# Designed miniproteins, single chains, part 113

Each design is a single chain, and the fold is of that chain. pLDDT is the mean over its residues in the fold that is shown.

## One batch from the design tools (miniprotein)

Design m3936
Fold by ESMFold2-Fast:
Structure m3936 (fold): chain A 93 residues (1-93)
Amino acid sequence: NPAVDALVTDIRLALLREAQKNADKDTLSKQQVLDVIRQTLRQHGFSDDQINQLLSRVSDYLDQNFSGDTLSVDDVFNNVLPFLRDLLLQLLG
């Protein structure tokens, strides 16, 4: 789905920019991941209800699969973004 792939690319670029603010540029906090996804979805015209439902599922995924407060950028790109992409496909298609 080209529209979902474009949206996931925009989220990926926003996450890379957010990681550049950290002392360790290869890590993101769970809160940073959720905040970036929220802001990017809002910019793309998603409703607050849609964003809250998506972020609830992403938050649960993060807590089930990653211990502690932080994860690597590679873990976000290889695990979290594919999970989010599948949720977006269910919501939009």
Scores: mean pLDDT 88

Design m3937
Fold by ESMFold2-Fast:
Structure m3937 (fold): chain A 68 residues (1-68)
Amino acid sequence: MEEEIEKLREELEEAAKKKDIEKIKQVRDRGMALANEAIRRSDLEALKRAAEVVREADKVIEELEKEK
C-alpha cells in the first residue's frame, strides 16, 4: 500500500506539470480508494498518506480550474 501511495504522488506531480485535470481526478479517485482500504484494514499510517494525496490533488484541481 505505501508503494502504491508513493506512485500516486509521482503521477499527481506529472499530471500537474501537464495540467491534465482528468488525470489528476483519476489520481484523486485512486487515493480515495486507498484511503477506504486503509480504513478497512485499520492502517492509520496508510490512511494519513492516502488522505494527503487526495488533499493535494484537490488543491491542484482547484488551482487549475481557477485558470479557466
Scores: mean pLDDT 80

Design m3938
Fold by ESMFold2-Fast:
Structure m3938 (fold): chain A 91 residues (1-91)
Amino acid sequence: DKEEKEKLLKEAREYRHYAESVRAARKSALQTADEQYKKLQDEAAKNPGDEEAREKAAALQHAKQLAQQVFDAVIKTAEAKAEELLEKAKK
């Protein structure tokens, strides 16, 4: 009983820590993508006929959106699991 409750609380803390780690990774990855996007936009602005720079910028924005969805899904799943474990610990 008490041992089972402690185990659930420990697992909940591990899922919460994992969600925090994924949030940090998300922030870092999106910041890097934004910096790359700005470089591609600056390059396209210097060369108005450069379709390659514009295509790369568009592809990066689509990849960023997909990455955001994946990160958000992982975070939501981890947080939901932590909440489930916390509720089980309440009996």
Scores: mean pLDDT 85

Design m3939
Fold by ESMFold2-Fast:
Structure m3939 (fold): chain A 75 residues (1-75)
Amino acid sequence: MISPEKLATFWRKFQEKLAEKLREDPDFWNKPLEEQIAEYEKIVDEVAEETGLFTPEERDLLKENLIKLLKNRFA
């Protein structure tokens, strides 16, 4: 399980990068789900690489949780 401190750092950085993406691409939420998933996975990889705080296993867990949240937005 990812520590609360690492999760807090992840969510802050993720939200910053997602906000930047939404400013560059206002139609982001109108894209196919598969494209939204690909962008979320890319942002997770960028945050993990920049911070150096996350193992490959933790990166996969973060991606899975974010994909579930995205799918729930379409439900």
Scores: mean pLDDT 79

Design m3940
Fold by ESMFold2-Fast:
Parts: structure tokens; C-alpha cells; sequence
Structure m3940 (fold): chain A 80 residues (1-80)
């Protein structure tokens, strides 16, 4: 579900921010993404309440794509 994808992204961001190898620039980027998640959650909940399941499915795909990008960013930092 979109809310499950959101929780997975939130957990990944929280774990990534604990990394001592994370650059200051990337730390600021991940902190900003994490700060945006409450608004994304509210939007998903509003669309679920409206019965807009297509919009919810689109949000889930976007969140999973964001998770993949964050995973790549963390992997690149670990290689430096």
C-alpha cells in the first residue's frame, strides 16, 4: 500500500541519517525529504478517504521510486 511505501521510505531515511559517512549536503537533502513525509501522508490519507485509488497507487509508485533513489545515494556515499 502507499502508506506501507511511506513507512518504508521513512524508516530508510531515519536509518540513512544515522550513517557517520553521510556528507553534510546529502544529510541536509535526506532531512528535507524526511520533513516532507507528513504532508505526503496527509495527501495519501485524503485521497484514500475520497476513494481515489488510482491516485493512491500513483503515490505508492512515486514513494517506491524515491526509496530506490535514496538507496543509490547511500550506496554512493559508502563507496567514497
Amino acid sequence: SALDALRELEALLEEALKSPSLSEENRETLERLLAELPAVRAEIEARLAAGDLEAVAAAERQLRGQKELVEKLVEEEEKK
Scores: mean pLDDT 81

Design m3941
Fold by ESMFold2-Fast:
Structure m3941 (fold): chain A 99 residues (1-99)
Amino acid sequence: MRRIEAAIAALAPEAEAHKDETDEERKLRIVAALLLEAYRAAFGNEEFNARVEEAMRARLAGEMSSEEFAARLEEIIRENPEVRKQIEEEEAELKKELE
């Protein structure tokens, strides 16, 4: 509940720019923002976070293919299985909050 409220508040300035978006598009945007926040919260390891950011930066710069990016992320997550568990638990809680 608090995370959904915080995400809505953070996205409120952008609501005017997305005035014509459908209810489904709005839900997807909010869910994506909450998943990103849960993802960051699960990554309490600074080194882990730095590696994920490096991979994302390389992908956005066009230095890495989609396949290479997916493989890199899977490698990073495989090295820290507790993070995967935390993400799965956060996703389950968010699904309950959105219902």
Scores: mean pLDDT 60

Design m3942
Fold by ESMFold2-Fast:
Structure m3942 (fold): chain A 82 residues (1-82)
Amino acid sequence: KLEELWKKMSKEEKIAVLFTAKGLLEAARDFNRWLLERFEERAKTRPLSPGEQRVVAQLRSALENIDKEMEELDKKIKELEK
């Protein structure tokens, strides 16, 4: 469904969708950074539990993935602007 919609979109519509996706990724990045910071502050007062450590590892992985996805979106937007 999404792939079919993408094929039917104009260049301008595709660019708008990619900018929207970038904004959503930026919001997700900011939230994940905020949450990670809360765990890091918590770690200063006591050792993190194994469950908390797993969450921290997942948040760090998510942030790395978001940064990579944002770089790919930036490249795709630039390609479409040509």
Scores: mean pLDDT 82

Design m3943
Fold by ESMFold2-Fast:
Structure m3943 (fold): chain A 78 residues (1-78)
Amino acid sequence: MSQEEIDAEVEGALLLIRLAISLNTLKRTTDPEEIEKAVKEAEDIAQRAEELHRQGKISPETAQAARDLAEEAKKIAE
């Protein structure tokens, strides 16, 4: 495994961790500003994951996981 492959895997893992943190915030807050911020952050992370997937840098499974988590964030915010 090359350093470039390791870096891409680490970035993908960090994106999923950040999405999990945003979901945790949404489940614990009733503040509209916190909800809006967490949803926006989840969408931004999902866009980054799609870009990395388009570049072939992360697996389709990681990109799908990011998409699923972002959709969950939107459902919680509704």
Scores: mean pLDDT 78

Design m3944
Fold by ESMFold2-Fast:
Structure m3944 (fold): chain A 59 residues (1-59)
Amino acid sequence: SAEKDIEAARKSLEAGDVVAAQVAAYHAAKLLNNKEAAKAASIYSREGAEKGLELVEKT
């Protein structure tokens, strides 16, 4: 579910696992049909994961 993916992304960012956070944020964005969050989370970076998570949390 999107809620579980959002939680996973947050925990992964706290642990410094940027790849896991990016993947979870991207999956949540797709489940919520948030195209801007999906674009942000598709960037292989900490900033991309953080922005993707921010956008899915606002959806």
Scores: mean pLDDT 80

Design m3945
Fold by ESMFold2-Fast:
Formats: structure tokens, sequence, C-alpha cells
Structure m3945 (fold): chain A 57 residues (1-57)
């Protein structure tokens, strides 16, 4: 869905996962958990959480 795509994009760009959903989507698409974690640490997942919140309602 559009929300899933936005979550993945936010996780890659600003960090990891917001609430774990984005991280699961990254792993599901074959992205390693380590890569997702490395991206998450940059923004502590806050940017991903904000993007998910805005995009998801």
Amino acid sequence: SELSERALEAARRGGGAAGGAAAWELVKHGITTQEAADRARVADGEEAAEALREGGG
C-alpha cells in the first residue's frame, strides 16, 4: 500500500523503523536487519516515525 511504501522510504532516508512496522517491511523486501538498524541509528527512528504518522494519518 502507499503507507507501506512511505514507511519504507522514510526508514531508508531518515533511519530505521517507526514502531517496527517499517523495519519488518525492510526485512520482507530482502534488506538485512543490520542495514535497517544502521539507518535507524542515524535518526534514532524519529524521522521514520514522524513520516509514518503524517503519511498514515
Scores: mean pLDDT 51

Design m3946
Fold by ESMFold2-Fast:
Structure m3946 (fold): chain A 69 residues (1-69)
Amino acid sequence: SEEFLQEQLERLKTLLEAIENDQPLPDDWPEADRKIWEKWRADNSPEVQRLREKTIELLKKEIEELEKQ
């Protein structure tokens, strides 16, 4: 449904905003995902920095693709 697509788009935008602004995920987000993101936020290694950059790029592409549908 259109509602389902809009909900998915909003979730992806929320995730992208949190990663780009280095902010915690909302409390209604799955606990496992929030814990993974907090570990990434605490880790200043080049490896995790590259993973964050790649994740941002992938999220932006996915959001753009969904917005065109």
Scores: mean pLDDT 82

Design m3947
Fold by ESMFold2-Fast:
Structure m3947 (fold): chain A 70 residues (1-70)
Amino acid sequence: SREKTVRMVAEVLANFGSAEKPLSQAEIVEKIRELYGERLSRAQVSSALKILEKRGIVERDEAGRYYPKK
């Protein structure tokens, strides 16, 4: 479900992303595969990231990488 995808993306960013080490969409896809065994498309991850950014939970840098908002 969309809710499950959003939660997995948020958990990966909270545990592995930072302003000093922001994560690309490809890195998030790979982390979700490693941690949850789930095969998400880049489109699914992109959609989840837009939702989290709108909610003020994550930030996007100039290179299009993501990290948790403080």
Scores: mean pLDDT 85

Design m3948
Fold by ESMFold2-Fast:
Structure m3948 (fold): chain A 127 residues (1-127)
Amino acid sequence: SAEARRHADQALGLLFEAVLVSFDDQEKGLELASKLSTLLGQALEALANGDIEKAVEYLEQARKLAEENGLTDIASLFDVLKDAVANKASADEVKQKLLDHAKTMSPVLAKLVEQFAEHLAEFLKAL
């Protein structure tokens, strides 16, 4: 739906910003933000098509890529999201898990993840 697409686009943009603020090297940060946002976009498209297995695969690829690049907070964010998706958690459960996880992050990153959780929950409700 158009509403699901709008919320997905907002979530993708917030993840992009979260990756950028987590990296001191601007060029590497932009490349990694682009790759991670692409993987999240593929996971959200798989969810829109009812393909939970494919969504979990894309989220695991994103988690591993973030981990390999020292983005521990972003990697753990993808791990929380992957587990919630695999367990068919409700939109409200996904939101609460992400908000709880945001409490472990820096204030700047926590604010971005809180906004990300809101738009991701609205995306899931619009499916």
Scores: mean pLDDT 88

Design m3949
Fold by ESMFold2-Fast:
Structure m3949 (fold): chain A 75 residues (1-75)
Amino acid sequence: MANAEKVAALKKEMREIIAELQAGSLKTREQLREAAGRIVELYLEAVSLATSEEEKNDITRLVTQGFRLLAALAA
């Protein structure tokens, strides 16, 4: 139960970063680099705590979306 709550909180932080990237709130190379680092940290922690395949798949999808947006913005 505690792990599921932590994973939900980590996923919420990932969604917040993705929303900032989509809104164009992160524009500088430094901001994009910091966002990339934070997504990696959130991913590693979330995957370590996730116990279900559904949760792991959701985390992987969020990370993939985040890095696709970062790659597009860094181009």
Scores: mean pLDDT 81

Design m3950
Fold by ESMFold2-Fast:
Structure m3950 (fold): chain A 87 residues (1-87)
Amino acid sequence: SMAARKEELEREALRLVEEAARALAAGDLEAAREAAERALRLALEVSETSKAAVYALAALAAVARAEGDEERAAEYEARAKEMVAAA
C-alpha cells in the first residue's frame, strides 16, 4: 500500500539521518552531507513536514557550519523551523 511505502521511506530517511550524525561525529563531512541530502529527499516523498526532514535539515546545517558556511547553516535551520511550525 502507499502507507506502507511511506513508512519504508521514513524508516530509511531516519536511518540515513543516524548515518549522517555518525559521519559528522567522525569528521567525515562529505559522507555526512551525502547521507543527510539523501535523507531529506526520501523524507520529502513522505511529507513536506516529516520529522525525518527536520532532522536531515539539522544535519545539513551542522555540516555547513563545520565547513565554515554559517549563512547556509542558517538557511537550513530556518527551513527546519518552518517545517516544525507547519507540523
Scores: mean pLDDT 85

Design m3951
Fold by ESMFold2-Fast:
Structure m3951 (fold): chain A 89 residues (1-89)
Amino acid sequence: SELPDRETLEELIAQGREEAATLPPEQRRYALLQIEVLELAYKLGIPIDEVIERMREIAERLVAEGVPPAEAILRALEEVKRELEERLK
């Protein structure tokens, strides 16, 4: 499959942010965080599958520690975002 170029991806991210703004607060927070992680992964040249796998590992650990699944996924996205931001330094 052909991946979108940088300009197309930036437009899709912008559209995703606009759509996220129309969602209820809980879903909006999750959607915006997903978009931020995708943008960081693209800037770093990291495959999305690697990002998804890392998020899954963190979420599974948190669920095993007693965190509810929805909260675990949100916290995993926040942790992945932090890790990706650190790689930009």
Scores: mean pLDDT 77

Design m3952
Fold by ESMFold2-Fast:
Formats: structure tokens, sequence, C-alpha cells
Structure m3952 (fold): chain A 98 residues (1-98)
């Protein structure tokens, strides 16, 4: 939906800027609107992109924001899954560092 695209894009942009407070606000908004993981998907997509580009420091930062946003998910199975995804992205990014 248009609203999902907005939340996804705004969450990715906030994560790109390192604005953790805005990421968490958007994650809460997504949950309240029944759009659950939409903000999370935006942040995870950015983390994965940084990882693919070899930008370890930005990938780690985005993955950490994704983990904190995942903890706000009301669905336990989704929360656990996305925490694992964020932690996996962080570990892969850390492997790029000496």
Amino acid sequence: SREEIRIFSEAARAAYKGDKEKVLELAKEAEEKGLGKTAMDGVITLAALYLALGDAERAIRAAEMAREAAELLKDEEERERFIRVAEELRREAERLLE
C-alpha cells in the first residue's frame, strides 16, 4: 500500500541518517497501524545494501537499529525472526573488519 511504501522509505532514510529515534518512532507507527514489520524491512534492506557494498561500519549501525526496532514487534515469532536477521547482518558486517 501507499502507507507501507511511505513507512518503509522513511525508515530506510532515517536509518541512512543514523536517526535511531526516528526509526523507533516509525516502527511503533507501523505496529499501531497493523503494518508490523514494514519499518523493520526498510532498515534491514539498508543494512543488507551496506553489507553488499562492503561498508561494514554503516552496515553494523543499520543492523543495530534494526535489532532495536525488532524488539518493538508485537508478534513473538516475527520479533524473534527479525532479531536473528539483524544479528546475522551485524555478524557478517563484522567479518569485513580486521
Scores: mean pLDDT 87

Design m3953
Fold by ESMFold2-Fast:
Structure m3953 (fold): chain A 89 residues (1-89)
Amino acid sequence: EKKIVVLRLEGYDDIKKLIEKVEEELKKGKKVVIMATEENPELEEFVKKNGGEVIRSKEEFKESDKKLYLVVAEGEELLETGEYIKNYF
């Protein structure tokens, strides 16, 4: 049986707006995963410090119009969300 994971995928060009959204979702008790199309050490450190995860996107996804994507899962553990994204994105 495939586990149904409810994901919200939001694209961001501005890292500051992404950080504000990460803080908002974490305050709501959501699990946060960031999918990055490029390397950003400051964002990665911030997210990891706050209990989130940063995942590098698959090569095909790097051709998207957005540099960063916020993925929020409700009711899922952070590790399970990360594995889901790695397998399907």
Scores: mean pLDDT 58

Design m3954
Fold by ESMFold2-Fast:
Structure m3954 (fold): chain A 71 residues (1-71)
Amino acid sequence: SESDLLGFLKVLNEVLDLGEKQKLSSQETEDLMQEKMDEWFAQNPDLPQELKDGLREAGLTTVRSVMSQQS
């Protein structure tokens, strides 16, 4: 749903913002993304497993893409 996508986007933006503010490495930012996704999934247990898997992959892919552009 739209609300689920907004929740995901909020998590993604928080991770990217913290990574920038704390000068985290690409790997540290990926690790933070995984941690924050696990926390968000725990708060939203009704999300389908396929959606959880897809959002985790999308989040990690986005973090990798953003971090690779910072040079």
Scores: mean pLDDT 82

Design m3955
Fold by ESMFold2-Fast:
Structure m3955 (fold): chain A 72 residues (1-72)
Amino acid sequence: MVERRLLNAEIAAKLMEATLPYLGERLGDPQFLADAERAKEDLKFIEELIEKYKSGELSEEEVQEILDKRLA
């Protein structure tokens, strides 16, 4: 069920992008700001992966392999 994995990854990345900058500013911890930057990169990566899957540029197997490598 690759679509569910992609959706969960997108939701997680969007949530992190929205919350981590706020936490970084409020708590004064530069780690949250660094994590926010990673979340932005992850969101962009996942959105591009979703578009390639929807367009048929990537097969379900290729998407699963990419996700497994990214999360390893």
Scores: mean pLDDT 77

Design m3956
Fold by ESMFold2-Fast:
Structure m3956 (fold): chain A 85 residues (1-85)
Amino acid sequence: MESLVKQAEKLLKEAERLYKEAVESSKKGDKKTVEEKILELEIILGMIRIIGGVAKLTGASEEDIEKIEKIEEKVEELIREVESL
């Protein structure tokens, strides 16, 4: 079964892709696509938060919890950057 950390890492890669698409859409003046990418990033952030909650509830290692929390913080930063476009 795929680890919670690995699942969070996959979601981070998807968030990085959505961020790049949002930046390119912003350069083209496509505000609708930027807003859609912000919504998709918020959904990914929600999924990572659930993964973090499950990790804490199931007694995952402190190292794994810290990795998931750092991934959550990175996605939060990407959302703030896109919202500033």
Scores: mean pLDDT 87

Design m3957
Fold by ESMFold2-Fast:
Structure m3957 (fold): chain A 70 residues (1-70)
Amino acid sequence: MPSDDELIEEMREIIEKIPSLSPEEAEEAMKKIDEIHEELMKSEDPIVQATATVLHAEAYFQVELHKKKL
């Protein structure tokens, strides 16, 4: 199974790609971010949970910004 660090890195990679995606692809990217965030929130490490929450908020902001740009 992927580690918490691998899941955090996957979230970052997805977020970096959002500005280059279509609106439909951005929605699919956000669904993947939601799935990773849910998995990371099961971690007993409060730093992992905090990092996942910050990255989820960043992804949401990028998707909303992208929708307004298109």
Scores: mean pLDDT 80

Design m3958
Fold by ESMFold2-Fast:
Structure m3958 (fold): chain A 65 residues (1-65)
Amino acid sequence: AEKLRRAAELAEAAGHPGTAGFLRFLAEQFEKYNIDAEAYAEELIKTAEETGTEEEVKIVREGVA
């Protein structure tokens, strides 16, 4: 979950507040339900590809990898 929070900070700094908010939301949900965000990395990247821009997808890939 901490990596998702870090990715959210990177997204916000890059000018993508929507992606930052989404990543923070996922970090809180995964932490609450004890889900390993790294184990779910491929699904997170796929979700970003469906809902975000190419730049946002790159930020998510870097933050979760």
Scores: mean pLDDT 69

Design m3959
Fold by ESMFold2-Fast:
Structure m3959 (fold): chain A 63 residues (1-63)
Amino acid sequence: PVIGLDREGREVEVPAPSAERAAAIGETAANLRAIGDAIQEGLAAGVAPPVAEKAPAVAPRTA
C-alpha cells in the first residue's frame, strides 16, 4: 500500500491499484501526452495548432 495524506494532513493507507485500474490510468496518460506533444509542435512552428479532430471526414473513393 501507498501512504497518502487526507485533507486534514493525516496519513492514510491506500491499496495498490488493480491491474485494470493501472491499465486505464496508463492509457489516459498516453492520450494526454500525445495532445501535449501536438500543441508543442504547433507552437514551435509559430502557428496555432488545428482543432483536434478524432476522425477525418470519410475520404472519397478514387478507385
Scores: mean pLDDT 62

Design m3960
Fold by ESMFold2-Fast:
Structure m3960 (fold): chain A 84 residues (1-84)
Amino acid sequence: SELEELKRQLEIDYERAKLDVDYLVKRFGKETVIKILELILQGKRDEAYKLMKEKGATKIELHRVDRLASLPKEIIEKILEELK
């Protein structure tokens, strides 16, 4: 059913987002990643990119931020709660 496919897709998106977040936390620190996720939730994607560029993020690392910014807000909120 479409509902089962949507649930499966959300699980896949969450697990992938967790890998991207874990990488970014290891690279930039937990406080920086919390700020980036909060900016994404506020729709301030350009400010998130600017902060990451100032921290020395590569194009590949910015693609991880792009993936996170394109996810349902529910996934980002859940990950943000787990980090705090």
Scores: mean pLDDT 85

Design m3961
Fold by ESMFold2-Fast:
Structure m3961 (fold): chain A 105 residues (1-105)
Amino acid sequence: SEERKKVTKEVFEEIRRGLEGATRIMLKRAEAKGDKERAKEIEEKAKELLEYIKELEEKALKENVSKEELEEIIKEVAKKAKEAGLMTPAFAVGIAAASYIIERS
């Protein structure tokens, strides 16, 4: 439904905001230490995760996914973010906001 697509878009917007916030904070920390190799690793991992998130959003919109399927997508994104070392407090806030959008929908 159009309502499901609206919820899906809002969920993925909060996930992207979380990733952008996490990436910004981590890059500032690497820059403060002069760690160019760490900065490059963060940029590469963030880009890979962003591409994955975009693919998931496109699939979720195309398949008109349910609330329950969106909850599973959020869990998978959180897992991948943790494995990439990008699960910062900023990303956790984004994930929590995404979950709240689903709960109130």
Scores: mean pLDDT 88

Design m3962
Fold by ESMFold2-Fast:
Structure m3962 (fold): chain A 83 residues (1-83)
Amino acid sequence: SAVRAEVAALEAELAERVARALKEGDKKVLEIARRLLERVAALAAEAAATMDPSNPADLEELVRRALELAREALEEVEKLEAE
């Protein structure tokens, strides 16, 4: 599916940036990653309280919201790299 392909692509891109940041001691990229994890954890907690996990539409919405957070984090890293 398109969503699954997008998840795989974003996961690979973010994993590469985090691995490089850990190797180089890039605290700015690691802070972006920390904020992403915090926002994803908050989204997961909200979903646990309000969503039906057996409903495919609710799960798709959760994944789409998580993907938007991941895209925003990757864009922040790319802007930092362009400086």
Scores: mean pLDDT 79

Design m3963
Fold by ESMFold2-Fast:
Structure m3963 (fold): chain A 86 residues (1-86)
Amino acid sequence: MSKEEFDLEVELALVQMEVALLRKILPKISPEDYEEVLEHLRRVQERAREILERAKKLGFDNIAKEAESVLEEAQRLIEEVEERLK
């Protein structure tokens, strides 16, 4: 693969690992920590969105698809945390 494709694959793997970790710890988190979890999820969304835009521009369809999946998962977790804050 190209260097650009490799760099995007690495960035994608890192945000995938972060969202998976946040999903795993969320059931164990105290209510006072929900805002911090929400900040982490928003940063995951921001990074995944950047990966998606770059992948689409460069024609890396597989990376774009996986980045969209990360965005959907992060959005679901954000909605879950926001519901718990009500």
Scores: mean pLDDT 85

Design m3964
Fold by ESMFold2-Fast:
Structure m3964 (fold): chain A 95 residues (1-95)
Amino acid sequence: DELEEAIRRAIEARRRLAEEAVELSDELKKKIEEIVEEARKKVEESGDTSQTVVAETLAELYEKAIELLKEMNEKHDEEMSRRLLAELEEVEARR
């Protein structure tokens, strides 16, 4: 029961993380992979042998990664706006 819920939560969080990655740049996708690998190592290093605790920890780490990636996506939109403004300034300078 509890273990099954924890596993489902981890699977859902990982899937959502992958879906967020589709809308991001290649650099952000690489950071997603780093976060996932770090999460797996932390679970292995914890030494906790409870399958439920392991699954819950993975779910929490994936959920934290999703929140971080949403913040990074917002920063990407700001960078796009900055690039557009710079391009417009160049056009005005050529007049």
Scores: mean pLDDT 62

Design m3965
Fold by ESMFold2-Fast:
Structure m3965 (fold): chain A 80 residues (1-80)
Amino acid sequence: MKIDVEKLKEEIKKTLLEAGVPEDVAQRIAEHVANLVKEGDSVEFIASTVRAAALAAGLPEDVARQMAEKVKEIVEKFLK
């Protein structure tokens, strides 16, 4: 099944915005995750990348970890 990458990006961006992430950061993370999904990277690697990106953007580790888990759940839902 072809993954609807645009819908995946919008869902991730929406989730990050609701968590208080700035729109430019949310957009960059959503685009990066969509590219990793297209490349066939593991859900664990994608979650790790989201956590690293959130930390690099200045978010606290607890928030970065929570965001990574939420994005992981979204990606897993789209891969089914």
Scores: mean pLDDT 79

Design m3966
Fold by ESMFold2-Fast:
Structure m3966 (fold): chain A 91 residues (1-91)
Amino acid sequence: MVEVELEPGETVKVTLTVKSDDGKYKIRVTIENEDGTKYTAVSDVKDLKKGDKIELTVRNPFDKPVKVTIELLNEDGEPVEFEAKVERAAA
């Protein structure tokens, strides 16, 4: 699991590296705003191999800071281990 705080209008690029075995995975991104409201998006199923890299770009569309949580889910819907590289771009 990776958590990143984004300032208003900030964009981050996150590169996930699969550390788990070859298989079917989904990426879940949750954005939580200051009032506790959560927005969740889940990707389509991806056939991934150990060591595969996936790039995600997430932007905060709100006028307030948000918390972004990124998870890699296996075919059973369970969070699995991955490496993450986070690159920030100012608004």
Scores: mean pLDDT 81

Design m3967
Fold by ESMFold2-Fast:
Structure m3967 (fold): chain A 82 residues (1-82)
Amino acid sequence: AKELGEKGLELGKTGKGQDAEKAGILAAKAAALARTPEEAQLALEAGVAAVKGSGENKKGLTSGIAGALAGMGRLFDLQVPG
């Protein structure tokens, strides 16, 4: 989960074209697998990075938005302690 979020964030920061779409997909997967607020926040950041990197790639933009929303929703779910 955390590793997927970290890879997604890296791809979103450095990505051109297909990397933005892949970053968004990794963000969504990281969000689904997140067990801690830290992992969910990483998924959110990866999704946001995918959106930023996807300027001309509509699939990257869509995946990035979906990943960011999934990360945010999961973060919300995991913010209640114990």
Scores: mean pLDDT 74

Design m3968
Fold by ESMFold2-Fast:
Structure m3968 (fold): chain A 85 residues (1-85)
Amino acid sequence: LQQLLELLRQFREALLNDDIDRMEQIRDQIVSLPLPEDQRQELGQTLDLVINLHRYGLKNNNPSLRDLALRLVDSLIDDVEQQLK
């Protein structure tokens, strides 16, 4: 869980830097963590959605899609932080 939180924070930083390649690398690291299979699949799908929203937002100069991608990441970080307490 702590390693997941750290990777999600790095993913968020990559998103803020518009570094799609870095986001994809971190996504692969996250889905390699020893998490329950159902959680790994759902987390992988959510991160893929975030990457696609951000990529499409950049390609089409759409700030609403980039904001949505960031909000989804912030929500994931909040959920993991709550589970650590």
Scores: mean pLDDT 83

Design m3969
Fold by ESMFold2-Fast:
Parts: structure tokens; C-alpha cells; sequence
Structure m3969 (fold): chain A 127 residues (1-127)
């Protein structure tokens, strides 16, 4: 089933990228809150795999995904953005994440998720 495939993928990613595990768990929680299907959750988790080794890039990517979801973007729009980000230098991705900024009025839950991304990513970067 897609649920079993999602659980297996999450466990595999957390085993391969143990430092990213808290951010992977947060992303799954975010995707569930915004009511994405298990198929779309799998597609997004597979698409972000190349970014899991760099905590600054992963931080930026999660901020972009959370903002897009809160603004009503579809899973396909998010996947298109992730594929575009794969073509960019890591330094540009980091700047785009930082530019995901206070000028956009986001929901309270999105603001809470963004704060949690910052807190978890700082734990990974400060070593």
C-alpha cells in the first residue's frame, strides 16, 4: 500500500540521513497537516533526497515547501519547484529560503512550522 511505502521510505531516509531525521519527521507532519495524499508525500520525499546531506539547503527547502503549501500550492507545483531548485547552486537555494520572509502573511500554523524548521536546523548547523 502507499501507506506502507511511505513508512518504509521515511525509515530508509532517516537511516541514510540520521542528522536530517528531525527535519524529515517535521516535513511528513507538515505534508499530513496540508492533507497531501500518501502518493504525493512519497513523491516529495523522494524529490528532496539530494538535499538531505546539507542542513542549510534542507532548511531553505523546507521553508519554501511550507510557504508554498500555506499559500495553497498543489503537490505538482511543489515538485516543479523542487526540480527547479535541483538546477541551482546551493548558495542560491539558501538565499531563496532566507528570502521566504516576513513580508508574506502566513497562517499561525505555518509560522509555527517555520520556527520549528529554524530550531531543528540550528541544532544540525552548530556542530
Amino acid sequence: SDEEKLEELVEKLKKEFPKAAPLIDLLVEVLDHYKLSNEDKIRILEAIRPFLDDPRVLKALLKIIITMLDLGSSADAILAQINTLKTLPNEVIILLGEATSPDVTLSEIAQEYLKKVDELAETLIEK
Scores: mean pLDDT 86

Design m3970
Fold by ESMFold2-Fast:
Structure m3970 (fold): chain A 70 residues (1-70)
Amino acid sequence: SKIFEEFDVDEELIKELEELYKEDKEKAREEAIKLLADPDPRIRLTAAAFLHELGVSLLELHELFLSLPE
């Protein structure tokens, strides 16, 4: 939790994902997981921060990242 508080995250993207989560929790989670593969490192960190706020641990985030195709 402290690690994500130290990163420069995209607050607008967080808000978009939170609004999607209110409408469709599964879709928001899947969208955030896809963003972990984004070419922009800031977007990847933002997606990780959002997933962490949903209760996904740093270990689970690391495992999700490793499961993404190159």
Scores: mean pLDDT 72

